# Designed miniproteins, single chains, continued (2): the designs that were tried, part 113

Each design is a single chain, and the fold is of that chain. pLDDT is the mean over its residues in the fold that is shown.

## One batch from the design tools (miniprotein)

Design m7922
Fold by ESMFold2-Fast:
Structure m7922 (fold): chain A 68 residues (1-68)
Amino acid sequence: MLTGEELVEAAAKAGGGTEVMSRDGAVAGLTAAGFSRGLATLIVDLGSGGAETVSREQVLAGLNALGG
């Protein structure tokens, strides 16, 4: 399994490679890293509160909220 940091990097790469990325890009990056689209969406929404954009820190927070 990829680390939370590697998953955030995958999301950022798909979302434009910046501090703030699109929700769709973050979901696509997490899906490419091995999560289902449903789990990727849940992670991004947990971190961002369902916003259209998400930061790297928010993706990591969503991963932590899902994992424990």
Scores: mean pLDDT 73

Design m7923
Fold by ESMFold2-Fast:
Structure m7923 (fold): chain A 69 residues (1-69)
Amino acid sequence: QPPLSLEQQQTVNRGARRVIEAARAGDREKMREAIEETEKRLRELGASQETVDNVRESLERLGEEELRR
């Protein structure tokens, strides 16, 4: 897979932090919003659909793992 740009990497990192925070609070709505906003921003930054899909799946798994703690 092509490497992410710096701005795309920053977007993913910000999204991950927001997902973790929302999941720890048990806020599934904010977790979903954080994932959706991350996907939207990645598309705006020219990320491929494959990259967007992989990031979404990773963030969804991250959120579900945090919800179980």
Scores: mean pLDDT 85

Design m7924
Fold by ESMFold2-Fast:
Structure m7924 (fold): chain A 62 residues (1-62)
Amino acid sequence: MALTDEQQQLIIKATNEYLKDLKTVPSAEETVAMLRYAAEKLEEAGFHDGAAQVRRAADEIA
């Protein structure tokens, strides 16, 4: 299922906030951590299905 515009904006915001602390191109481990952080922010906002989808993407990379 496609993510809603609200879920996409929240992911972008969480991703940008996480990337602010990175000094170089993220490693695979850092990318997985970033996706899990974005999923946590989705879950905090009540988007449980979107959070599960993002976690699955992280698990596929890990």
Scores: mean pLDDT 71

Design m7925
Fold by ESMFold2-Fast:
Structure m7925 (fold): chain A 94 residues (1-94)
Amino acid sequence: SAELEAAERGLIPGKVAGKLLKEARDKAGLSQRELAERVGVSQATVSNIEAGKINATPELVRKFAKALNDPSLYFELDVELGVLQLEAAVRKVF
């Protein structure tokens, strides 16, 4: 799947990252523009990740977690990446 292929490259799939990022941003009360300004990315980057159109790097997720003051976001996405990487590895053997 596209999600497993992204995870094998060390990228957090947009479908996974987008949902958790939107929930964390909504909880913080920030607009997509405000979050983008705090992180130093374009609003289009935030919008596209939240819509699941692009994958997120671990470095970008770390910046989002810091900007939102939500270390749980980074932990949740790191765990999801690890699970997907393990699934991809198992599927190659079985």
Scores: mean pLDDT 82

Design m7926
Fold by ESMFold2-Fast:
Structure m7926 (fold): chain A 82 residues (1-82)
Amino acid sequence: DLLSKLQSYLDKLKNETLSESELQEILDYIENILKTTPLGELSDELIDTIKEILKLIIEKSTNENIIKRAQELLQRLGEEPL
């Protein structure tokens, strides 16, 4: 279940300090979803959960490449750049 895995990542981001490797794993997972599933086929709940994850990664990461990846994914989901 995509939603359950995304919610697990969101919970970890809220409650734990994640390594660069763990943040990259989350971003890779999200990129794979967006590569394999058209946006119109994703539920609003899935899209909202992905957006929340990406925003938290941007907030918590000090790695410019990770921040850039998360920002680019948010833009693909129709979010205005900050």
Scores: mean pLDDT 82

Design m7927
Fold by ESMFold2-Fast:
Structure m7927 (fold): chain A 102 residues (1-102)
Amino acid sequence: MDQIRKNGEKAQALTKIIAELSAEEIKELINLYEKDKEAFKKKVKEWAKKLGVPEKELEDALKTFIEQLKKAGTSMEELEEIIEKSREMVEELKKLEEEKKK
């Protein structure tokens, strides 16, 4: 039960990042995660504050996302496609919510 709530918070945090950040900004976060863990944590804290999400949930969601991309051998071009498709899904969900209110 608690696992489902925590997974929901992580999914919400990741969804907000994909909606708000450019593909280039997401690539920067991935580079920082691999090369400079301290700078990565600093950037995550800054984005968590701007997006109004818990820092821990955002950090864990991004770490999980990056590790999954690494395991899949995802290229930077494939990452851009994944981000764009994720943004389209978020926009589609927003349109469905607006349709329900009308």
Scores: mean pLDDT 69

Design m7928
Fold by ESMFold2-Fast:
Structure m7928 (fold): chain A 95 residues (1-95)
Amino acid sequence: SSNLQKTIELLKRFRDEMITYARNHDLDGIEKVAEELKKEIRELLDEEDAEIFIHLVDTMKDLLIGGVKGNNISGGEGMVTRMTDGAILYLQSKS
C-alpha cells in the first residue's frame, strides 16, 4: 500500500541521517532525528502499527547512542542496518 511505501522511505531516510549523526558523535542530532521520525510514524500509521515502528526507532536510537558512548559506532550501525533492512523486507512482502 502507499502507506507501507511511505513508511519504508521514511525508515531508510531517517536511519541514514541517524547513522550520519552517530559517525559525527552528535548525540543531539540522533535524538532530534529519532523524535522527528516517531512524529511522522504517528501521523502516517494507525495506533497498533505505529507502536511497533516507534519501538524500532527507539531501539535504533539506543543502539547508535550506545555505539557512540562505547566507542563502537560500527557495531551500532551494523545492528541498526540489519534491523531496518529486515523490517523493510517484511513491509515489502506485505504489499
Scores: mean pLDDT 84

Design m7929
Fold by ESMFold2-Fast:
Structure m7929 (fold): chain A 90 residues (1-90)
Amino acid sequence: MEELIRELERLKEEARKKGDKLTVILLENALKLAKQLVKKGRYKEAKKLLEEAIRIARELLENPEDKEVLLRGIGFTLRLIGEILDLEAE
């Protein structure tokens, strides 16, 4: 887990330096959701989520003008926000 969080923070800083606001927002929400999942004992789900977020972030950073990659990043970010709201409603 700590290694995944470290990699996510590294990618977030890279995205920030490149002005990639979508990737920053995606990674911030992934980290927020993962922390909430860990607090609820859902460690395996948190790990899988961080791995998925890292994969999508890498695709966004490699292909910043690819519309299909951008749409996947947007969709994933919206899913993260929805899951956070669901967990906060519990």
Scores: mean pLDDT 86

Design m7930
Fold by ESMFold2-Fast:
Structure m7930 (fold): chain A 64 residues (1-64)
Amino acid sequence: MEIPELTEEQRAEVDEMLAEFRERLKKESGIEPDEATVEALRRTLESLLRNGDKRGLDFLRSTM
């Protein structure tokens, strides 16, 4: 089962994870991630979702 494009749910999930990541860094370090860091994380999340790597996605989310 390969989805060449992200579904609406996957796109919403990526946006949610990026928002959580920004909030977490802000609370832990007082530092907001720059756009390049956010883009790199987005690419990683998109790759995991496209590959159906739920375990990797859950692991990454838990470490954010």
Scores: mean pLDDT 73

Design m7931
Fold by ESMFold2-Fast:
Structure m7931 (fold): chain A 69 residues (1-69)
Amino acid sequence: GAHHQMALDRALAGAKEAIRAGNSVAAKMGLQEMVELGASRAQLEELRREALRAGDESTAAFADKLLEK
C-alpha cells in the first residue's frame, strides 16, 4: 500500500544520503531496511554502484551480500 511504498522510498533516500555523507553504518542500516521492505534487485544494485562511486567499499560489499540472497 501507500504507507509501505513511502517507507521503502524513505529507506532508499536515507541510504543514498548516508552514502553521500560517508556514514557506512547508516548506509548499511538503510540497505537492510530496504530488503525488509521488499526492495528490488535493481534498487540494491543501484545503491551498490552509488557506494562504489563514493568510495564506500564496505557498504558496496554489504549490498553484494544482500544480492547473494
Scores: mean pLDDT 83

Design m7932
Fold by ESMFold2-Fast:
Structure m7932 (fold): chain A 97 residues (1-97)
Amino acid sequence: MEEIEKMSVSEVASLFAKAKTVEEQKELIQKIVELERIEDLAAIFQALLNNEDKESIRLVIKLMKPETLEKLLKYLEEKNPPLYENLKKEIEKLKKE
């Protein structure tokens, strides 16, 4: 497994897209969340939405610290409003379950 902390945002998103098992995806998500790099988290959410992987989107939201999730939402509101709206909808769905 590559050293995620040394990877670019694009490389991290590509590595996540290539993960073949739920366990591999979960491990990658945990490592990326621990790095707290907002741009990496934004790239992953975009990749997950493109793949319609709702279960992994829910997993990322659950694993993020509330403070990190708030920072990501502020970043996306300014830099990627369509992704912000999609993420907000997924958070609301999770709260209703």
Scores: mean pLDDT 72

Design m7933
Fold by ESMFold2-Fast:
Structure m7933 (fold): chain A 92 residues (1-92)
Amino acid sequence: MKATEELVEKAVEALRKRDLKTALELIGIAADDPNLSEEQLRRIVEAYLEATGDEEFREWLRRLEAATSRRLALEAGLFAIRLRLEREVLES
């Protein structure tokens, strides 16, 4: 949906700018959107990986996808990203 797409685009931009507080807020809103697609989930996860270079997270996600499904791995990945962003925001 157009509104969901705008939220995803803003979340991706916030991640790229390392605006972690804004990224956390927008990702939370997008995650609660029932129209969030697998491709939109992947875009958020890829933006996080690009911004952080977190190779341990990338390898964990790859293994999880191989053991489950793309959708379940991406949903678990988004949850893990939210927890990581919450920790960093609280430490700021």
Scores: mean pLDDT 81

Design m7934
Fold by ESMFold2-Fast:
Order: C-alpha cells, then structure tokens, then sequence
Structure m7934 (fold): chain A 103 residues (1-103)
C-alpha cells in the first residue's frame, strides 16, 4: 500500500505539467470527470505493469491515480485558473485520502 501511494505521489510531482495538460485537454474535448479518472487509472495500471509490478500494487496505484485525476478535474471545473501548485496539492490530497481508506 505505502509503495503504491508513494509511486502515485512521485508520478504526480515529477510529471505535474503533463498531468495537468492531459486533464485540461480531456475537459476541453468534452470528457466527463469520471471518463478522465478511468483513463488516468488505466494509464497508471499499464505503466506499472510494464515496470514489472504485480497486479495488486498496479490496481491500488491505478485507483489512487483515478482519484487524483478526478480531483484535478473537479478543481479545474470550479476554477479554470487554478495554479499548478493547487492542482498538484489536490491530487496529493486525493491519493492520501484514498490510502487512508486501506488502513
């Protein structure tokens, strides 16, 4: 669990501009918050499976990535001018909240 949460947060911090742009592009294309969350989860699962992680770790991290993308999308819908720092913090908070549900 800690490994999945740490990997998800590291990915968000290291690739923040790319993740924010992905969510902005998806919203501009008319995708729903849930469609964005599903796509983010799928990408995280595929990435970790390519890196040799087991199914359980990949599934947990995918769920966290989906929760993060959902909150980034919601924040952007509320405030289209939200800063990258605010969006990254929303993503990290969503990952931490999701991790708490497994304790």
Amino acid sequence: LKEAADKAKEYVKSRAPEIVQFVRDALAAGKSVEEIAIEAAKRMYEELKKQGFDDVTAEIAAGMAGAAAREVARTLLKDPNASEEELVQAAIDAIDKKAELYK
Scores: mean pLDDT 79

Design m7935
Fold by ESMFold2-Fast:
Structure m7935 (fold): chain A 81 residues (1-81)
Amino acid sequence: SVEEELKNLTKADYEVAIDVMRRHLEEGVSLSELSDEANERIASNPEVLDEEERKKLLEEVLKLAEEGRKLQEKKKEEKLK
């Protein structure tokens, strides 16, 4: 089911996910602030991805999600000291 939904996501869906995660990780912008911007970008850009572009963007999203998880754990540890 998730894989079926991922095949139907637009280019904007993936690009917004990548941009949101990157800005959260690199600039420290809160996910709640980025969420509103992300929703507007997705609604405005219904471009369909080809299969190779989708694979590349999905791999980048998964990589950033893993980096984000590790960074968020480190930041929580630093704040608790």
Scores: mean pLDDT 64

Design m7936
Fold by ESMFold2-Fast:
Formats: sequence, structure tokens, C-alpha cells
Structure m7936 (fold): chain A 79 residues (1-79)
Amino acid sequence: MNGLIIYLSQQTVQDAQVVLQQGRAAGNTEIVDLAQQLISQSQQAIDYALRGDGLSAQQYFQQAKELGRQLAAAIAAAK
């Protein structure tokens, strides 16, 4: 369980860093803010999972999933 949170959160951080750079280049403040929040929550999920705190890891992982949905909606709206 913790290993899956770590793996998925690492992939999310990598993808969100690409989106963050694209948002900065486009001057889209909403996409930049959401991508930064997604990276932060995903890094917290990794940190807590590595410490063996599965409850905190799961909470940050769920917040990251919701931010990912919001980021996808913001990208779609920017078209």
C-alpha cells in the first residue's frame, strides 16, 4: 500500500513539474498555483509513506488526487 502511494505520487510530481513549467511559460497563474499545490501534496504523501505513517500518506494522496482533477479542469478551460 505505501509503496503504491510512493510510486503514483512520484509519477504525479514528475507530470506536475512539466505542467508547472508550461503554465509559467504561458503566464497562466491558475495552472501554476494548482500545479505547485499538487507537487506539494504529492511530496507530503511520499514523505509520510516513507516514515510509515499510512494514514497521513493516504490523506495527502487523496488531496493530491482532487488537485489533479482541478488542474485537469483548469487546463481544459484554458483551451
Scores: mean pLDDT 86

Design m7937
Fold by ESMFold2-Fast:
Formats: sequence, C-alpha cells, structure tokens
Structure m7937 (fold): chain A 67 residues (1-67)
Amino acid sequence: GLSPAEIREREALAKADTDGDGYVTKEELIAWLKEEAGLSDSLATLFADAIIKKYDKDGDGRVDLAE
C-alpha cells in the first residue's frame, strides 16, 4: 500500500494537472509548489525532482496519473 506521504504526493500531482490530461510535468509541479505550498524556487525544484524521479516510470520527465 501507499504511505501517507505518497498519498499526499499523488493528491498534489492531481491538483498540479491543470489541463486534466492525466500527466504532470516537472515544470507544472514546480509552479504548483511555489503558488500553493509557498516554496522557494530551490525547494520547489528539489521536491519536484524527488517526486518525478519516484513516480516517473517511463523516464520521460512527467508523471502518468492513470498508473
């Protein structure tokens, strides 16, 4: 099962998917973290990199929310 942190990460990814295409890019996630979570550019980039690396199974730099 998913940890509580992974559930929150997936909820954040779903909210960062602004066009509803089922994919979240690193840039969309950085923008969402800066606007909604109030993170600096450096912190938003670090968190976005960690989340993308963890959930990007295809290696294309984006997360597929259908998985």
Scores: mean pLDDT 71

Design m7938
Fold by ESMFold2-Fast:
Structure m7938 (fold): chain A 60 residues (1-60)
Amino acid sequence: MREELDEEIRRALADIAVGIAKVMVKNGVSKEEAYEFVETVLKRLGLEDLLPEAKKAIDE
């Protein structure tokens, strides 16, 4: 059962992963490697549905 607080925590975790991925790209890591990093993190957290948005956020 998912609580409102749990939803906020999950979104925060996804945002942290995206933030790290953006720093990776800014430091010369390929977008593909950054996508793989975010995909791995989000899959392990059960947030696979947020992957398309996260990948787009990394590009922007």
Scores: mean pLDDT 76

Design m7939
Fold by ESMFold2-Fast:
Structure m7939 (fold): chain A 86 residues (1-86)
Amino acid sequence: SEELIKAFKDRYEFLLKEKKFSEEEAIKLTIIYLYFDFNLTIEEIKKIAKELGLDNEIVKKVLEELSTEEKILEALDEFLKKKEEE
């Protein structure tokens, strides 16, 4: 879907350029965003990342770290803990 590819690209660019996350972190957070906000499966997100021509080695590493819903939830929880201001 062109809409989903655009959503990935827009989020990735925002995280990379505006928030100054590393490429690996920006990819990881974008995948988590698409998983929760667009209700996409990891398989669908893999297809989008491949269509965008992102670095296959970085994408593969990140997807391995997010290989289960439990791991995705753990990654999100760790990210939220680091940003907790309350």
Scores: mean pLDDT 76

Design m7940
Fold by ESMFold2-Fast:
Structure m7940 (fold): chain A 83 residues (1-83)
Amino acid sequence: LSEEEKELLKKLKELASKIKDESVKKEVEELIELAEKSKDPRLKEILEISIEAVETYLESEDVTKRVGAKLTVIGEILTLELT
């Protein structure tokens, strides 16, 4: 992991700690674990997208936005698993 990727992972871990829903928190923690092991050249972009999604989930009371954020995290998990 580059230093920049480590900083993004640290931010994502911090955001994950703020998630109250255990199911969503577990999904974000799975993403973090996959990202730490990843050699994908898009890892920085994946982390940036994931951070934005988790921030949207935490800030929004809109069900549609929260569902969209959850789907984004799942999509990034699948991307890292298939690489």
Scores: mean pLDDT 80

Design m7941
Fold by ESMFold2-Fast:
Structure m7941 (fold): chain A 86 residues (1-86)
Amino acid sequence: SEMEKAIIAFGVLALASAVEVYEKILKSKNVPLTKEQEALRNEIFELYDYFMKNYESLSLEELREILDRMRELYDRFEAEVNKLLA
């Protein structure tokens, strides 16, 4: 349903926004992204861009798979950022 697609889209937007917030926090502390964090961030935003471009044409299942992959990448990104902030 359109409602289910919207819920997935909110999840995708929330993950992308969280990455941007973490980058702003690190920048405010003068801590550069590691190469691993940069690679994870880049893959998250590639999936985000693909999702946004193809939202109307992709099935609910395909949209869910993108969200699930973004969550996995985000969890790894957050774990790496938390090591730098500890």
Scores: mean pLDDT 86

Design m7942
Fold by ESMFold2-Fast:
Structure m7942 (fold): chain A 90 residues (1-90)
Amino acid sequence: SEEQKEMAKEAVEGLAETVKDRVKNKQEITEEQIEAWVEKLSKVLSEEQVAKVREMLEEVRDMIKNNAPEEEILKLIEEKKEEILKEIEE
């Protein structure tokens, strides 16, 4: 339904903003935090969409650990967010 799609989109956008804030504040993303976010999103996203969210979070975590440029990490988050949002529209 449209209502379910809107809830899914809001959840993905909210997570992306939370992750961007952690990147900007130079905060590490732990495996425990990824599991907590994935569990919450699994209630509104399909298994395929959840897998893409997990992949994004793991990539961001690794980029932060490797001191990748903030601009590159934020770009990855935005690109992956848009990909997931498009799949919710399908």
Scores: mean pLDDT 85

Design m7943
Fold by ESMFold2-Fast:
Structure m7943 (fold): chain A 114 residues (1-114)
Amino acid sequence: PTPEAVAHLREAARHLDRARQAAKNGDYTAASQHVREMGDHAARAMEAAGAPKELVDKIRELGNKAAELFAQGKADEALEIASLIVMASQAAVNGDLERAKELIEKAEEVAKKA
């Protein structure tokens, strides 16, 4: 992985942790904001690693959906999608595009059921 991709993965993981803490405190506004920042950093990590635009676009879309789910009070589903986004971006940065696709598909299924 490139140093730039690793730096963005670190920021994505940091924002995911902050989203989890905000959600535990019932602060869904802060959780939603952290999930949006997480999704942006996850997408940038994938771009820096040379991942296909299709997968990058899906990560951005899923990050926005997770933020919307917090606005609806669906914190568990939002955090599940957010966790899958970070895992998918880590897989893509490591060159495992098949694993990244599997994790994105799991996140899309959570989003459909929410």
Scores: mean pLDDT 90

Design m7944
Fold by ESMFold2-Fast:
Structure m7944 (fold): chain A 75 residues (1-75)
Amino acid sequence: VEEDIAEGEALFRAIKKAMNAVEPLAKELGVPPQEAFRAAISAAVKAVNRFGPDAPDEVIEKLAKEELEKRAREL
């Protein structure tokens, strides 16, 4: 249970960091809020899965921006 909680806390932290990085860029690129949110979640999950619960902010932000740019190209 504590391990599930720790993973949830790490993922929530990563999502918040990804959202903060993605929101200004999404507005600049004209990406809808729901797609920006999806990009942030995808990036946060990837960061935590690849780098663990202590994934650096820089890595989370980079993955979030890359995911958002990919989605912007599809729209």
Scores: mean pLDDT 77

Design m7945
Fold by ESMFold2-Fast:
Structure m7945 (fold): chain A 83 residues (1-83)
Amino acid sequence: VEAPEVVEGWESVNSVTEETEAIMKFLLEQGEITEEEAKEAIEAAKNGLEAVKEMAEKYKKEGKDELAATLESIIEGKKLAEE
């Protein structure tokens, strides 16, 4: 499906937000993360890919490598699709 450049960029950000929400809710239900961490990650996703990247770096510095890797995986998948 072909879309204008603006729509593609908007769709990428929206997809990151939805995917982040789904994954964060799943991890929270499994007890892998705290409710606060889930909320922060979701809010970052709503602010765009750059904010999600900053959040991933923050979690890496705090030793939460798995959570950081999860966020990075979401970003990389969407960046590849944004081409």
Scores: mean pLDDT 68

Design m7946
Fold by ESMFold2-Fast:
Structure m7946 (fold): chain A 99 residues (1-99)
Amino acid sequence: SEAERLARLREVVEEALAVLHRVIREDPSLSEEARRRLWKAMEELNDLLANAGSLSLEEVLERVIRILEESIRLLKEEGLDEAARRLEELLERVRELRE
């Protein structure tokens, strides 16, 4: 059901937020630009969770996928390969929810 898929999506997004928050908090070598972009990604994910009821599930899924893909790219550019791998695992779970 859509409600079950939305609940699973919320769990994945909460895990992604935890990864991003940990990187921002614990990596002192992170550039100011990268930190700003990761913070923006967290704000966009939080906004999607807050407004999920006003969007179609398909629109929420597409936006989450885009945000995670952009965050993964940024983490790889910053050399944070472990955090990037964790988000890639979460991205795969989101993609499975489209089916």
Scores: mean pLDDT 85

Design m7947
Fold by ESMFold2-Fast:
Structure m7947 (fold): chain A 108 residues (1-108)
Amino acid sequence: MSLEERAEAARDEVIEAVADWPEDIRELVRIAMDTVVELTRREGLSLDEYRDIAYALLGEMTRVEALRRRGERISREEAAEILVESVADQSPALRKAAEETLERVREA
């Protein structure tokens, strides 16, 4: 498989892994993973860089879902805003992926 095909397959595996989560946060995961795949194509990222970004964003989304399960009222847009804030001091590519995810959520 090409790098692009591998990135898309990994995205689909992540989406399947969160299939039991509430629909609004599952849609955030889909938007985030689509954003990371597109960023990888556009910026020429390696498979390792793709994985690091994807896992970092998934980890933060898992944290937000845990808060929601404890009764926190977090909307899909607020969850995307939390992603941007949590990665603000991390790598430029990770920050860009989170920011573009928030833009796509707001336009949806």
Scores: mean pLDDT 77

Design m7948
Fold by ESMFold2-Fast:
Structure m7948 (fold): chain A 73 residues (1-73)
Amino acid sequence: PPRAPKEIVFSEEELALPEEERLEIRRRRLAREVAEELDKVAVAFAEEIIERYKEGKVSQAGLDEAQKTLAQA
């Protein structure tokens, strides 16, 4: 099965809010978490290609592609 999403912890003040407002807060936090995770994956991939280029294992075209990925993240 796919990994369960990370649990979002509400503050005491947030727990006192109506359920509809708590759901909106959770939605915004999950959207931010997903965006951060996607950016992290793109950056990690680009960093790996740059390191491989330093080792002489990747061509200039590969480095250019990695830099393009970083610019889009």
Scores: mean pLDDT 69

Design m7949
Fold by ESMFold2-Fast:
Structure m7949 (fold): chain A 70 residues (1-70)
Amino acid sequence: SVELTEEERELLKEYLELAKTLKPEVIEEKEKEAIAEQEEKAKAAEPSKENVRELTLETLKLFIKKLKEE
């Protein structure tokens, strides 16, 4: 099993609360937007130098931010 940090657990809990109120289509749209934005950022840098877990955490933070803006 993957052990989550406290910060990752807080983000996941926040996501679950938002998911209760939003339509699945809206959630999917915001997820794709967050992933696309991180992919553009990765293209400007050397992704091989990044920790995959850290990149995932940054993507989750961006995703939650976009969901909160709705």
Scores: mean pLDDT 69

Design m7950
Fold by ESMFold2-Fast:
Structure m7950 (fold): chain A 95 residues (1-95)
Amino acid sequence: SDEEIYKISKQVVDNIVRVLRGRGVVLSDEEKEKLIEEAFEVGKELRERFNLSDDELKEAILLFGLRYAIDRYDHGLSDEEAVERARRYVEEWAK
């Protein structure tokens, strides 16, 4: 359900934010909420397109968040570029 996808997205982003904070990277509440919404939309699209199980969906959202964090904060890419690259990565994984 959409509610379940949103809860998973929030949990994944909360965990990423905690890890980034430990590395000295602090996201604003607005940046965190935006990332949750981006993860939620990706999760919904992947479930519909690839008929993912609940476990596969959880893994896809986690992979999206991790790829985003790496490209955004380790590689210094823009939010837009990091989202696009993370989306492509998990679409290839879901095939």
Scores: mean pLDDT 85

Design m7951
Fold by ESMFold2-Fast:
Structure m7951 (fold): chain A 55 residues (1-55)
Amino acid sequence: SATITIENDGTVTVEGDDVTVTLKDGSKEKVNGTKTFSGENTPVKVEAKGKITVK
């Protein structure tokens, strides 16, 4: 499962275990715990096992 929080300043926070995030530039990041992404290279795809929640 993963939780995605979109902030009003354009940052995106992804929380979860074994989450794969694809960024605007095409790069992939693995998230275990919490990671915050800047508005200049925002997540365009999030892949996780189970439920994905957006806040």
Scores: mean pLDDT 81

Design m7952
Fold by ESMFold2-Fast:
Structure m7952 (fold): chain A 118 residues (1-118)
Amino acid sequence: LRELGEEILAEVEPLAEELLDVDGAASARKVHDRMLELALRRAEEAGVSDEDIERAARLLEEAIKRGWSAEELEKNTEPREYPAVVAAALAGIRLIAEGKPVTAENIVALVREERARL
């Protein structure tokens, strides 16, 4: 589970860096769509439940409210939770791009919608 979470992060991090250099919102969304799909497929392989997604969404909402660094988020994340946390974080980025509040409820709703499309 930790190895799977680290693998997702390693695959997603280069795409996140590419996303920062993209001039067009449509192109940025395509990169983000691929990152989110990859994270969700890996989370499914890891047996991540809806309850795991809800827990990760609440953790991410709190991290954003408190202005936590990646290090603080890591300290509050168990290795087995990494796949769910990565998926929740990518959902949060999309919510920001769409001008929606990054709440646990909105993260869970977006993740469930995207999982239905897999």
Scores: mean pLDDT 71

Design m7953
Fold by ESMFold2-Fast:
Structure m7953 (fold): chain A 103 residues (1-103)
Amino acid sequence: SMSDEEALKIAEEADKKYEEQIRQANELIREGRVREGLELLKAAYEELAKAYEKAAEISKDPKLKRLFILRSIGARISVVGVDVDLEYADRFGDDATRSGFGL
């Protein structure tokens, strides 16, 4: 079985990848590639959620397990937020969505 140290490593690697993906998504949105940026952001949150779910499963420390469960749920809520932004773009156009981001 994997240890708490392995769980932390999974989370740290996922966090770094997420930070890179969010920077790329923000760049795409600024360039007017709104849908592509939102799709990347959604994929980033889905991958982050899966990594935290795996970290929670292998954690022995109850506090660490609870923390990763909470972070996984937070990432899943963020996926729903991106789906709302995509629906808004579909209904009102990409410029309206960009305005929502202050762009």
Scores: mean pLDDT 85

Design m7954
Fold by ESMFold2-Fast:
Structure m7954 (fold): chain A 60 residues (1-60)
Amino acid sequence: MIKVKVSGRVDVPAGTRIEVIVITEKGEVVGEAVADAQGNFEVELEVPAAPTKIIVEVVL
C-alpha cells in the first residue's frame, strides 16, 4: 500500500465536508475530510497503486 496525504484550504464554513477521490490503475479510494475554522482540511489514505488522478470536491 502507498500512503497519500491530501491537504489544502478552501473558503468554506467550518464543518464543511470535503470528499477526496484517489484514482489508481487498480481502482479508486475515497476519503472524507472536514474543513476546520480556517478552512483547512487533511486526509491520509492508503492506495493499492500510484495515483493517476486526485479529485477534491467540496460538499455543500
Scores: mean pLDDT 82

Design m7955
Fold by ESMFold2-Fast:
Structure m7955 (fold): chain A 65 residues (1-65)
Amino acid sequence: FTVVPTVEGDTVTFEVRDAAGELLGTLTVPVADLDRLEWGRDAEGRPVLRALDAAGRVLAELVLP
């Protein structure tokens, strides 16, 4: 996967694309609250992208196929 960040004002949008460049999904979060992005997996092994704050709270998540 490729993650492409776009910062506009006080938000950042992450576009997640596959190897062919197809858009799989987007994740938009406030820049002020965003500490990090973490890759994980669900119980079925699907990739999950999570945006976390400094306290480890999930701000947004995107489940990919």
Scores: mean pLDDT 80

